Designed miniproteins, single chains. Designs and how they scored, part 80

Each design is a single chain, and the fold is of that chain. pLDDT is the mean over its residues in the fold that is shown.

## One batch from the design tools (miniprotein)

Design m2945
Fold by ESMFold2-Fast:
Structure m2945 (fold): chain A 68 residues (1-68)
Amino acid sequence: ATLVVTFESAEAGERAITRAVTVEGVKVLSAREVDETTFEITLADDADARKLEAFLKTLPSVLSVRIV
């Protein structure tokens, strides 16, 4: 499963992804910058993708989240 996430800044994105892995326990297979503030995040399964999407939607620094 893959998420495309746009953040207010690259720093906010890096911080959010680090927290998702270290605090929320989401298993991220890869995270790639598509744009300065847009990341493509690949996860092991759809359940982890839904957990990450739910977490990211709680953050004011997240402008958009889409599962693709």
Scores: mean pLDDT 81

Design m2946
Fold by ESMFold2-Fast:
Structure m2946 (fold): chain A 108 residues (1-108)
Amino acid sequence: GVEEAREEAEEAKEEAKRAKELAEKGEGEEAGREAAEAGGEAGEAARAAAESGDVEAAREAAEGGKAAAEGGTAAAKAAKNAEAAARGAGGAAAGVGAEFLARLTAER
């Protein structure tokens, strides 16, 4: 119903906000979990709005869906940044080994 759609939409917005905050902290996995929950709540809001036939409930469900999509985008970007950082750290470790070898060669 209308009340259910509004409640679920508000929950979707709060979960999306947490996903964005976790993404900013570099916690991509945690951000992903919150974004998934926001998506679930946005889906429930859309279903309840559709069942209600209420235009205001539909607008609130759409706003919740938009927030969930933005949270998901932030979480996905944080996850890609974390993966890139992990690959960069692996490259840096390999580079340190190469530098050590180069120094050994240069000192002879």
Scores: mean pLDDT 74

Design m2947
Fold by ESMFold2-Fast:
Structure m2947 (fold): chain A 70 residues (1-70)
Amino acid sequence: MSMSEELRRRVDEETERGLDLVEAGDVEGARRHIEELRKIREEARRLGDEETAKYADDSIRWVERALRRS
């Protein structure tokens, strides 16, 4: 697994966990996973992996939007 593949896998895992916590009403838990997604986005940017950075950013926006609906 390349670093980019590992980062994408971590984005998927953090997004899924964050959305599950939004569904459960755990706002603080969901925010922790948003912070992890921000760290992954920053790692992708350091690697020059704009595609993975955008993927992480889109996932952050998705979880944040789900939180606003709750």
Scores: mean pLDDT 85

Design m2948
Fold by ESMFold2-Fast:
Structure m2948 (fold): chain A 75 residues (1-75)
Amino acid sequence: DPEELYRKGIELFNEGKYEEAVKYFEKAADLFRDTDPERAALAYYNIAKAYEKLGDTEKAEEWYQRARELAERAS
């Protein structure tokens, strides 16, 4: 269930478990990709935020870019 995976990602992010949150957001995004690309883009955005919290600014920028590109294709 991609919604449950996404929700678990948010829960882990709020607990400061950013590396674990990324794993759940990645799983949710993969399942949302073909059926709900806007939700997949939102998961990519949250992956980028998690990398910012981890201090990985390069990965954060890559995932923000992916989120923007996917959101533009979905609209």
Scores: mean pLDDT 85

Design m2949
Fold by ESMFold2-Fast:
Structure m2949 (fold): chain A 58 residues (1-58)
Amino acid sequence: SAEEIAEELVKNHPKAVEGALKALKAKDEVSLRVALRELSELTGYSEEEILAALEVLL
């Protein structure tokens, strides 16, 4: 679920999550896209799954 992915991201990649949430709150689409790609490459989750998890953390 998005909640389980969110917990895993915060535990394993807290700084990357912080940057992604900052970009998401700022509506900085360029920085958000970069952060989603990096988290996807680190975790194996899709960018869509990562985005859904970040929205749970808002």
Scores: mean pLDDT 87

Design m2950
Fold by ESMFold2-Fast:
Structure m2950 (fold): chain A 119 residues (1-119)
Amino acid sequence: SEVDELTERLLAIAESQPTVRDAARAVAGEIVRLYLEGADPRVLGEALGRVLREYPELAPYVLAELAEMLGGVKVSVSRLREVLRREGLLGAIEEVLRRIPESATVLHEILEAAKRVLE
């Protein structure tokens, strides 16, 4: 499926990077690039959810990058790391959803799709 192919692509990108931060930046950058090229935000979000399930340590960094690039909001990585530790991946995604503006429709669609995978 399109989600399976994208998930494998994002995992390969993450695994090719030397650090968690570099992996997260590369994954977030690829999601933004694909969105700008016309990819379905729900497909992007479902693949993101699968990647974060495999590598949850990426979540604070990927979510902060996406919040900045697609939401125009700076979210603290330290805050998201704390939320991840206390509340898991769902809590980290919900923290970002609360902080981004309603006008960030694409990011809302991506994060809601990721959240659905993690339920």
Scores: mean pLDDT 91

Design m2951
Fold by ESMFold2-Fast:
Structure m2951 (fold): chain A 64 residues (1-64)
Amino acid sequence: MVDKKELLELIGEILRLIGEIFDLEQQLAKETDPEKQKALQEKIEELKKKIEELKKKMDELEEK
């Protein structure tokens, strides 16, 4: 049985990653250099994958 505090810690990590994506998306919106835009898009995609993995972990813990 997972304590609610452990679930909240996972949610906190997801929110932290969402904040990083938000910052990168703001940088992407202001960026005019195509090379830098591509690098930012790649980082955003990596962080989105990490969030999906953490969300699956959270869902598994909530189902139990």
Scores: mean pLDDT 79

Design m2952
Fold by ESMFold2-Fast:
Structure m2952 (fold): chain A 56 residues (1-56)
Amino acid sequence: GATEERIEEIIREMGELVGETVALVARHEIKKMKEEGHSDEEILEVLERALERLKE
């Protein structure tokens, strides 16, 4: 869905801005958050804030 597509877009942007290692870490953290019961919307909010910090 749209939320999952946006999550993938942010991971790609992180990889482009900082490098593949950061993208891999982000994917690992997303997996842990899903296992802990967080929604895709909560995960997206965390990733958007992380991306903003990387751009600033």
Scores: mean pLDDT 80

Design m2953
Fold by ESMFold2-Fast:
Structure m2953 (fold): chain A 80 residues (1-80)
Amino acid sequence: SLRPLTPEQQAEVDRWFERARELLEQAKTADPATRQRLVDEALGLIDRVYRWLFENGVDVTPYLPRFRELLEEVIALRNA
């Protein structure tokens, strides 16, 4: 069975999502080379968060809207 996070783990996951969002916000006003780097860094962080949740038996379902929002922003930035 999938387990809930501790409050400490939840705070860390929230910080990872916030960091990914910050990278994508910075990418919006960056030059093309910097934008590419920031987007790739955000994608790496998104992948690490998803893998960590999955590997630790955490239900990813509550986080899917947050992942979707970040991935939609990545697509928008790559098509800009």
Scores: mean pLDDT 85

Design m2955
Fold by ESMFold2-Fast:
Structure m2955 (fold): chain A 61 residues (1-61)
Amino acid sequence: MEEAEELIKKSDEAFERGDYETAVEYYAKAFKLKYNLSDEQARALAEFYVEQRKRVRERLA
């Protein structure tokens, strides 16, 4: 879905800027659309995904 792709790009941009809260919101919206998840499932997945990326970033810094 084009909308999901746009949301993923916005989430990636927010993450790169250190705006993790906005990144979680956009990932949650994208995952809900792409995988037909509930709001809570999409948010949980987005939070997990952002947390994993933060951990990798900490290890590389």
Scores: mean pLDDT 80

Design m2956
Fold by ESMFold2-Fast:
Order: C-alpha cells, then sequence, then structure tokens
Structure m2956 (fold): chain A 107 residues (1-107)
C-alpha cells in the first residue's frame, strides 16, 4: 500500500484564520484522494473527493488541491465547529490507506 504522511500532526488556529493541512504519498496516486473530518464520538464526514471536488453540503471554505504525491486541504476561514481530526484517504491498487490525521483546535 501507499504510505501517507500528513503535516502537521496537530495545530491550533484562531477563529477566522486560514488553515492548511498537507499530505504526501510515498508514490504517485493521481486524484484518487479523499479528505475526511472526524469529530469525537461522530463518524467520519467526507469533505473532499478526488483531490479537489467538494462533497455535497460541505461549506465553500473547505478546498482541496494537489496531484501525484503532494496534496493540500485548506480551510479559508476556520470556525469553532471545524475543530476535529482531519485525515486523508488514498485508494490505490484496490487498497485503502489513511494518513495519521491532523488534530485541529480552534480558539
Amino acid sequence: PVELTQSPSSLTAKEGEKVVINATASRPVGTAVNWFQQRPGEPPQLLIENASTRAPGIPSRFSGSGSGTNYTLTISSVRREDEAVYFKQSVAEEEVTYGQGTKLTVV
């Protein structure tokens, strides 16, 4: 399977700040990359699919970009309700791989 590395592992942002989460893959995975948000005690919510396509109902402040090995999730103006763990999923060679997650704290 592809190895996925996310950075940072945790970050604290002030409400209204821009948040950027990066992920790298050990080899090219094209656009078969999804981003999820998971709050404590809740199931994961799909945010971005196919690297850059926002899932239905997801606010426009969330965006995804990247191709090959480098991918980015951006929150243009973070809100308190965005406090969660964010993680990348890659699907390559019929195997699903997850990044280790980035814990976002909003103050």
Scores: mean pLDDT 79

Design m2957
Fold by ESMFold2-Fast:
Structure m2957 (fold): chain A 77 residues (1-77)
Amino acid sequence: MAEELAEEGKELYEKGDYEGAGKKFKEAGSEYLLQGDMEKAGEYFRNASIYYEKAGDLEKSELMRRASEGSFETSRG
């Protein structure tokens, strides 16, 4: 469940594992996206972006930032 993934991410953050925390929040956001909860998905992707930035993973941070702002639809250019 997405809330359990977010809780695991918080535990990783408290341990200083920012990369792991970002991954868990990304997975939580993806779960909310699958449930159709776009607002919660955006919130969790935003948190993942922040944690990846703290980990120094700027590429994943930027990807998650875009995910938090983006509309997930079937349009691929």
Scores: mean pLDDT 78

Design m2958
Fold by ESMFold2-Fast:
Structure m2958 (fold): chain A 60 residues (1-60)
Amino acid sequence: MGKIVEAIEDYKAKRPDELDLKKGEKLEILEAVDEDHLLVKSLETGREGIVPKELLKPLN
């Protein structure tokens, strides 16, 4: 399993390649896309998509 992160805020996807987030949702980092975006997989829904990295915090 890759690095696990948590969504700090709700987010609505603005593009087809983005993922909706719910505050408190657990996600696995799959790949860095650019300096501001990560490709993640939701551990709750199994969906993959791109999200702004500023909306994610690492879990200890």
Scores: mean pLDDT 81

Design m2959
Fold by ESMFold2-Fast:
Structure m2959 (fold): chain A 68 residues (1-68)
Amino acid sequence: SALEERLEELERRAVLLVIQGLLSEEQKAQIGKHLKEAEEALRKGDEETAEKHLEKAEQVLNEAIARA
C-alpha cells in the first residue's frame, strides 16, 4: 500500500541520517516512536493513525535535514 511504501521510505531516510550523525538523541527517539506507532497502526488496519504518525516522523526528518 502507499502507506507501507511511505513507512519503508521514512525508515530508510532515518537510517541514513543516523549513519551521517545528523540526528540528535531526541530526534532519534521521536522518529523511532512515530515509525513504530505507524507500523503498529498499519498492522491493526488503522490507516488514519498510521498516516498521522508517518507525517510526524517526516516532519522531524525534514527538520533534521534543514538544520544540518
Scores: mean pLDDT 86

Design m2960
Fold by ESMFold2-Fast:
Structure m2960 (fold): chain A 76 residues (1-76)
Amino acid sequence: DARLEELRKRAAELAAELEKALAAGDKEKAKELLKELAKVLAEAFTLKAEAAGDKEKAEEFKKLTEEQAKKAIEAL
């Protein structure tokens, strides 16, 4: 699955950038990276759950990742 491969690579890149931003104390950059990472993770979880036939779990993971990202952004 080319789309899932692309999302995996993007998530890894965003996670690495997020670690750098947090280490530098760049809250603004960290917020943007968290937002992008949550979006990528939500899409990846949705695709994996759809492939497994678990649409309900896909929606739950999407909402959970969005809520966690929002809380993390507010904490920064």
Scores: mean pLDDT 75

Design m2961
Fold by ESMFold2-Fast:
Formats: C-alpha cells, sequence, structure tokens
Structure m2961 (fold): chain A 65 residues (1-65)
C-alpha cells in the first residue's frame, strides 16, 4: 500500500496498547482498511455510537491518532 511504513507503525501501536480483540479489529478496519465508522458498524452488527466509543478508548490509550 502507499502508506506501508505508516501502516506498520500503526499495527505496532495497536499491538502494544493492550486493546481488546474487538477494539483492535475496529481500529484496523477504520485506519488500515479505510472504512467509515458506519461501514464498520454495519459489518460488525453494532451501532455507530459503539464504534465511535471504541475508537475514543483506543485513542485515549495512544493506539490511534
Amino acid sequence: SADLDATAALLTRLAAAGLSGREMRVALMVYVEGRSQREVAERLGISVATVSRMLARARARGAIP
């Protein structure tokens, strides 16, 4: 991909941040796959509010921007 180094750095941060498997999956779908929060919510069968909350927690842990 065009941002291979940025993707590798993000994956390292996600692995180090102590995220749950579900939180990591959500972060990967948004930041690596480039999906919207709505698309992630639809694919995982959860609300957009839940996706947003999970991303906010991951961000608070320094795992994502």
Scores: mean pLDDT 78

Design m2962
Fold by ESMFold2-Fast:
Structure m2962 (fold): chain A 60 residues (1-60)
Amino acid sequence: GPMIAEAVAVSPATSEEELALRPGDRVRVLAEVDENHWLVENLATGEVGLVPKSALRVVE
């Protein structure tokens, strides 16, 4: 199934391409963009953006 991850740290959106997350937010991983960033969808809001891999923990 699709990879699901949970935010373990605050991820502030520092650019328009980045998605702001709070600890406990669940996201679907859509793509690996580079070695440090995933493109994700917030499962609660449907918003899509880049998040640093260090802010996420895979849960599924």
Scores: mean pLDDT 80

Design m2963
Fold by ESMFold2-Fast:
Structure m2963 (fold): chain A 55 residues (1-55)
Amino acid sequence: SPEEIAREVLEALRAGDYERAIEILVKTGFSEEEARELIERFTPEQIAVLAFEKA
């Protein structure tokens, strides 16, 4: 579900598990490059919202 995807990406980002966060974002529909840019420019909470909207 979009809610579970948002929660899992938030948990990965808060844990500093950037490889896991990128994996979740790519499976959600972002490119690997887009996922890396999101991590660099946005807060974990903002990224979770974007993942929810994309899912």
Scores: mean pLDDT 87

Design m2964
Fold by ESMFold2-Fast:
Structure m2964 (fold): chain A 80 residues (1-80)
Amino acid sequence: SAELRRESGERAVRAAEEYYKEKEELAKRAKESPSVAASLISALGILKAAAETFAEPEDAERATKLLDEVIEAIKKALEE
C-alpha cells in the first residue's frame, strides 16, 4: 500500500511536469478540436486529484500549480 501510494504520487507529479512542458502544443490541439480539449481537461483534473491525494505536500502544490496553468492555457485557446 505505501509503495503503491508513493509510486502513484511520483507518477502524478511526473505527468504534471510532462503536460506542462507540452502546454503550448496541448493548447494548439485543443483549439483544433473541442472534443480533444474536453478529454484533456478531464485527464488533467484526474491528475490534479491524484497529486493532491498521493504526492508529498510540496510536490502536490507544485504539480497542481503546473496542471492549473495547462488547464488555463487550454481554456484560453478555446475562447479564441
Scores: mean pLDDT 84

Design m2965
Fold by ESMFold2-Fast:
Structure m2965 (fold): chain A 55 residues (1-55)
Amino acid sequence: SIEDKIRETILKLFEEGKSAEEIIAEAEKLAKEGGFSEENIEELRRSIREGVAAR
């Protein structure tokens, strides 16, 4: 699914040591292609920032 693809992409970039901004850029691109709502995209951005901050 598109949701699974987004999750896998986030995890790969996170493991590669990418910044929150770089991870968000790729995840947002996929989310827009998948028809995610603005609210869902904002939640996704927040989750990514929290994950990176926990390093």
Scores: mean pLDDT 81

Design m2966
Fold by ESMFold2-Fast:
Structure m2966 (fold): chain A 57 residues (1-57)
Amino acid sequence: MEEERRERERKEVAREVAEKLREIGIEIDVELYLEGRIKEEHLSDEAKERIKELEEK
């Protein structure tokens, strides 16, 4: 139940993050992260900063 809620929130945030990162050309790393193929720690610094800004905002 709680895991399902977190999954929904992640997908919603990921959708907004992907759109923002697309403008700066870092969408590929975000896509892999959303598929669970890579961890946040493996994202580029720019992608991590954008994801963090959008989540913390």
Scores: mean pLDDT 59

Design m2967
Fold by ESMFold2-Fast:
Structure m2967 (fold): chain A 64 residues (1-64)
Amino acid sequence: DPELERKAAQTLTAAAIYAIGLDDEEALEEVKRLMEELESGKISPEEAERRAREILDRLAAKEA
């Protein structure tokens, strides 16, 4: 589903930007890995978005 793929990519991009802002290298590497797995078809767009949101939630909790 191209819409789910786009949404997953947007969420991953947001997570990457947030991780860079917080200088969280581990979170950034997790996002890069998820982007590669999504691009190679190793994970579904739904799974990629779910995991990217989990990263965003962790970063938000760390910053708050």
Scores: mean pLDDT 81

Design m2968
Fold by ESMFold2-Fast:
Structure m2968 (fold): chain A 61 residues (1-61)
Amino acid sequence: SMMIDELEEVSIELSRLMLTASPEDQEELHRGLREMVERKVSLEEFLERLRELVERLRRRI
């Protein structure tokens, strides 16, 4: 699935950014991911939100 491939790519990018992220940024990311999982959002919505988190983290690095 194209969406699964995109999810993998975004996850790898997020993981790399997390290595240099501040503890505060890491906490914010964990909260966002937890919320999405608990709400059981669609894969499409999850991918969109994950992209937003990556962009936010990237701007701080």
Scores: mean pLDDT 72

Design m2969
Fold by ESMFold2-Fast:
Structure m2969 (fold): chain A 62 residues (1-62)
Amino acid sequence: GAEELGRGVAEAAASGPAGAAAGVGDLIKSGMTREQAEAAVRAAEAGDVEAAARLVKEGGGA
């Protein structure tokens, strides 16, 4: 679900800029806007995995 996707994106973002870019792309493919996807990845990069997962859930309609 969206929480699993959010956690995966958070782990990818924590691994570096290439992972962050991949995470944004995956979130957009799941139905999120670019702005929502970038906000979720930024939360993950800040170490706020819970906020990242919440943004994915809210933006993706899951």
Scores: mean pLDDT 70

Design m2970
Fold by ESMFold2-Fast:
Structure m2970 (fold): chain A 60 residues (1-60)
Amino acid sequence: SVLAEAEAGLTDTVATFRTLVLVERLSDEEREAVLAAAPEEIRPLLEGAVAIVRFTRELA
């Protein structure tokens, strides 16, 4: 990935937050299914979101 512009960073940030909100609403099984079905291009974003949601739920 390239951190070149504030505009690019804003787009990535919005996508990350949208993914976190959606993943947080899914069940554990649904999160696993979405991650397994994800294309290679977006898989790292989904993996990060799933990891954050799991970590947050462990603390709750």
Scores: mean pLDDT 65

Design m2972
Fold by ESMFold2-Fast:
Structure m2972 (fold): chain A 80 residues (1-80)
Amino acid sequence: SIEELVEEAKKLVKEITDDPEVLKLVEQLEEAVKKKDFETAVKLAQEILRKLADLVKTEEQKKLLEELDKKLAELVDKLS
């Protein structure tokens, strides 16, 4: 679910960075999901994952990021 994706993205963000801009995007993503604004939630999730791609330090983190990107794409297909 999108809610599970948000929780996984939030955990990955906390492990990789404390950048306030990235943290603010995560909070905006949580609010969009809470409001059921899935179009905005998808765009915010894509932006977060894009920013994390430049910040990942290990192969394990890269694989987790790729898995989250794939899950997001599958959710977009289901919402169409």
Scores: mean pLDDT 80

Design m2973
Fold by ESMFold2-Fast:
Structure m2973 (fold): chain A 62 residues (1-62)
Amino acid sequence: MPREAHDSAAEAARRANETGEPAVGRVWNSKDGELHTLELFPKVLDEDGNLSVPTRFLGTEE
């Protein structure tokens, strides 16, 4: 478990579901070797009735 000063995307998703507000998390992308900052939203049903977890890409950090 990484103990760096960043929240995982999974932890941010958990917070978003708990508060009903978007939460920001970070995840390592092995393809480009950078930390991606993501905005995670509470789970919603899409127009086809499928459960989805919306995410928004906010940027990369070194």
Scores: mean pLDDT 65

Design m2974
Fold by ESMFold2-Fast:
Structure m2974 (fold): chain A 75 residues (1-75)
Amino acid sequence: MEELLSVIPEGRKALDAYKAKNYEEAIKYLEKAIETLEELKEEMRKAGMPESSLIPIEELIKALKEFLEEVKKKL
């Protein structure tokens, strides 16, 4: 999870906030990271990339959404 979050700037900021026990900021950055990846996935699909090329981004979005729900439980 940490390795996947480190791939994108917003994910890294979310992880840093989580480690600092600033769950509100962690949620904010996680939501932004998910938004950014969803937009990137849409642009890749629009550009005609094959579905197999979207799998890594889909898996990362799924992992971030699961982590977001876990962080929300800590509020």
Scores: mean pLDDT 78

Design m2975
Fold by ESMFold2-Fast:
Order: C-alpha cells, then structure tokens, then sequence
Structure m2975 (fold): chain A 100 residues (1-100)
C-alpha cells in the first residue's frame, strides 16, 4: 500500500524510526478493531497525515542552512508531536464510528 511505502520512507530516508513505529502500531490496532470499510477510511486519513509530515520534514531539510540547529530540532519535534496527536484523533474518531 501507499502507506507502507511512506512508513518505510519515514524510517529509512528521514531516520524517524520511533514515529514510523507509532504509525505501524496505530494501523495494526485499527486493523484488529475496525471493520474493513472503516479500516480503509482510517488508512486513507493516516496516509494523508504521513504525506504531510514527510513534506514538512523535507521542507526543514531544504531550509536547514537558514535555521539554527536548535530551531531545526524544535521544528522537527513539533512536526512529530503534531503528527502523533493527529493520528490519535483520527483513531479515536474511527473507533467512535465503529461503536456507533
């Protein structure tokens, strides 16, 4: 799937092993809990989130010469934190829909 490719890109290209693992965990838990239709909707939303995260990380790398090391670390941590929060919200919404 497209999401599996993006997860590998986070891990291999950006060195974001922990974030990649969090995404995998959410996907596996969703697969175990959600119906097939809700799981596909969930995966689509997660794919959009991870795509945006990768673009933001790429923009940081592209602009690293214009930022201090501390600014880069802060921005990177913010991107990670925002991604984790969005993943959690999307999962909560999917679980709520699953339960009716």
Amino acid sequence: SELDKLIKELEEKYGEKDLAEIVRQHVEEARATLSEDLYEKFVKKVTEIVQRTIKELEELEANKDKLSPSEIKRAKQQIKNDTIQELSKVKEEALKEQKG
Scores: mean pLDDT 87

Design m2977
Fold by ESMFold2-Fast:
Structure m2977 (fold): chain A 60 residues (1-60)
Amino acid sequence: MALAAALAAMDEEARRTAVRAIRLVEVDGLSHAEAAERLGVSPATVRRVVRLYRESQAAA
């Protein structure tokens, strides 16, 4: 884990990718693999981001 990288400008792209992944899965109903292919990331990254989002919504 690189918290120092989170302060770098490149983390803005990671954040945007996370938001897009959540929208593609939750709003558009795409699978984690389909969203990953469209965003150019691994399916594991999409699955983790979507899981954290759902847990945040359920815990509220």
Scores: mean pLDDT 69

Design m2979
Fold by ESMFold2-Fast:
Parts: C-alpha cells; structure tokens; sequence
Structure m2979 (fold): chain A 60 residues (1-60)
C-alpha cells in the first residue's frame, strides 16, 4: 500500500516537473505542458489524478 502510493507520488512529481519545464521552454503553452505531463506519467496515473496534480502545481 505505502510503496504503491509513494510510486504514484514519484510519478506525479516527475510528470509535474516535466510539464513545468515544457511550460517554461514553450513560453507558456499549457497544451504542450499537459501533453508532457501525460507522456511522462505513461498511463500510470488516472486521468483524474493527472488533472489534479497539474492544477495543484498551478494553484498550490
């Protein structure tokens, strides 16, 4: 249980960092950032989890 949760959190953080980097590199392209997030997560996060992690980064 804890190992699976930590793995999801690690994937979420990695996907979030990839999205943020892409956002900066593209000059604020939200669509490109979201695409990088989804690709980095590689299907390991549900759509709801991906969206939740992405918006949490933008709004704290």
Amino acid sequence: MEAERREREAVAEEALEAARRTYEETGGDNAAALKAHVETADGKLSAAEEVGVFFRALFG
Scores: mean pLDDT 65

Design m2980
Fold by ESMFold2-Fast:
Structure m2980 (fold): chain A 57 residues (1-57)
Amino acid sequence: SKEELKKELLQAIGAVLRAIGDVIDAELAGDEEKLREAEKELEEAKKRFDEIAKKFE
């Protein structure tokens, strides 16, 4: 349903925002290992967001 898709979209947006926060935290800490993991998480979150957003078109 459209309501379930909206919830999935909001969850995907939340995941992107959290991943951005993780990237910022890793940059501030100077932790190269955490930065690589956070960047990978952000890439996956953005991909999921794009897939869900396309369902609204």
Scores: mean pLDDT 85

Design m2981
Fold by ESMFold2-Fast:
Structure m2981 (fold): chain A 68 residues (1-68)
Amino acid sequence: KEEARELALKLAEELREKAEKEPNPEVAGLLRAAASSFRDLAEVKASLEAIEKAKEEFEKKLKEILGK
């Protein structure tokens, strides 16, 4: 439980910091949305599996935006 929450909070913080420094507004928006999602997952005490699935979905969306 603590491991899953700690991972989600760490990912949320890292993504928020990256969003603040990201010059591309579309990428920055995705990073901010992902940070918010991971913080929400931490607050609802989501499982490690749910957090890892959210990370995979975020990585797919990021690759789609960067591929444009």
Scores: mean pLDDT 79

Design m2982
Fold by ESMFold2-Fast:
Structure m2982 (fold): chain A 67 residues (1-67)
Amino acid sequence: TPEAKEHYEKGKEAYEQGKLEEAVYHYAQALKLDPNYEEARENLIKVLEKMGHPEGAKVVALHYQQR
């Protein structure tokens, strides 16, 4: 999970810089490395919604639901 955390931090940095596509990439990589990374999942959903991709946000929510 250290690599997942690094991608999550890079995603936050990209988001703060307004680089939404880069933020999506890093949050997605964090989830690929750690599918239970709730914070990365929530932030990926928010970024996708902000970019106007609500269907992408729904796909992420469905596949990475915590149960």
Scores: mean pLDDT 77

Design m2983
Fold by ESMFold2-Fast:
Formats: structure tokens, sequence, C-alpha cells
Structure m2983 (fold): chain A 64 residues (1-64)
């Protein structure tokens, strides 16, 4: 169990870092006037954030 909790938390951290990176790229695309690319990057960031939240939930469930 402990190993699975740690793995889930590591995945959550990685997904959160990727979400933050996608948000930054989305801001850059928006500044360049590429609204389609910006929307795609923000959408990707949202999915990565939701995935990070899912792994945090799994880690909490395994801890209980």
Amino acid sequence: MAGQVKAALEQAKKMQEEADRYKKLGEEALKEGDTVRSAGLYGGAKLLQETADYYKKVAKELEE
C-alpha cells in the first residue's frame, strides 16, 4: 500500500507540473494572437490538473 500511495503522489506532482507548464504556454500563445493554440493548451492544462487531482484522490483512498 505505501508504495502505491507514493507512486500516486509522484504522478500527481508530475501532472501538476505539466499543467502549470501548459498554462504558461497558453499565455504565450494568447499574447501572439493564436487563440486556437491557446485554447488547446488551456484545455490540456485543465485535463492535466484534473488528472493530478484524481491521483491525489487515489492516494487518499489508499491511505484509508
Scores: mean pLDDT 81

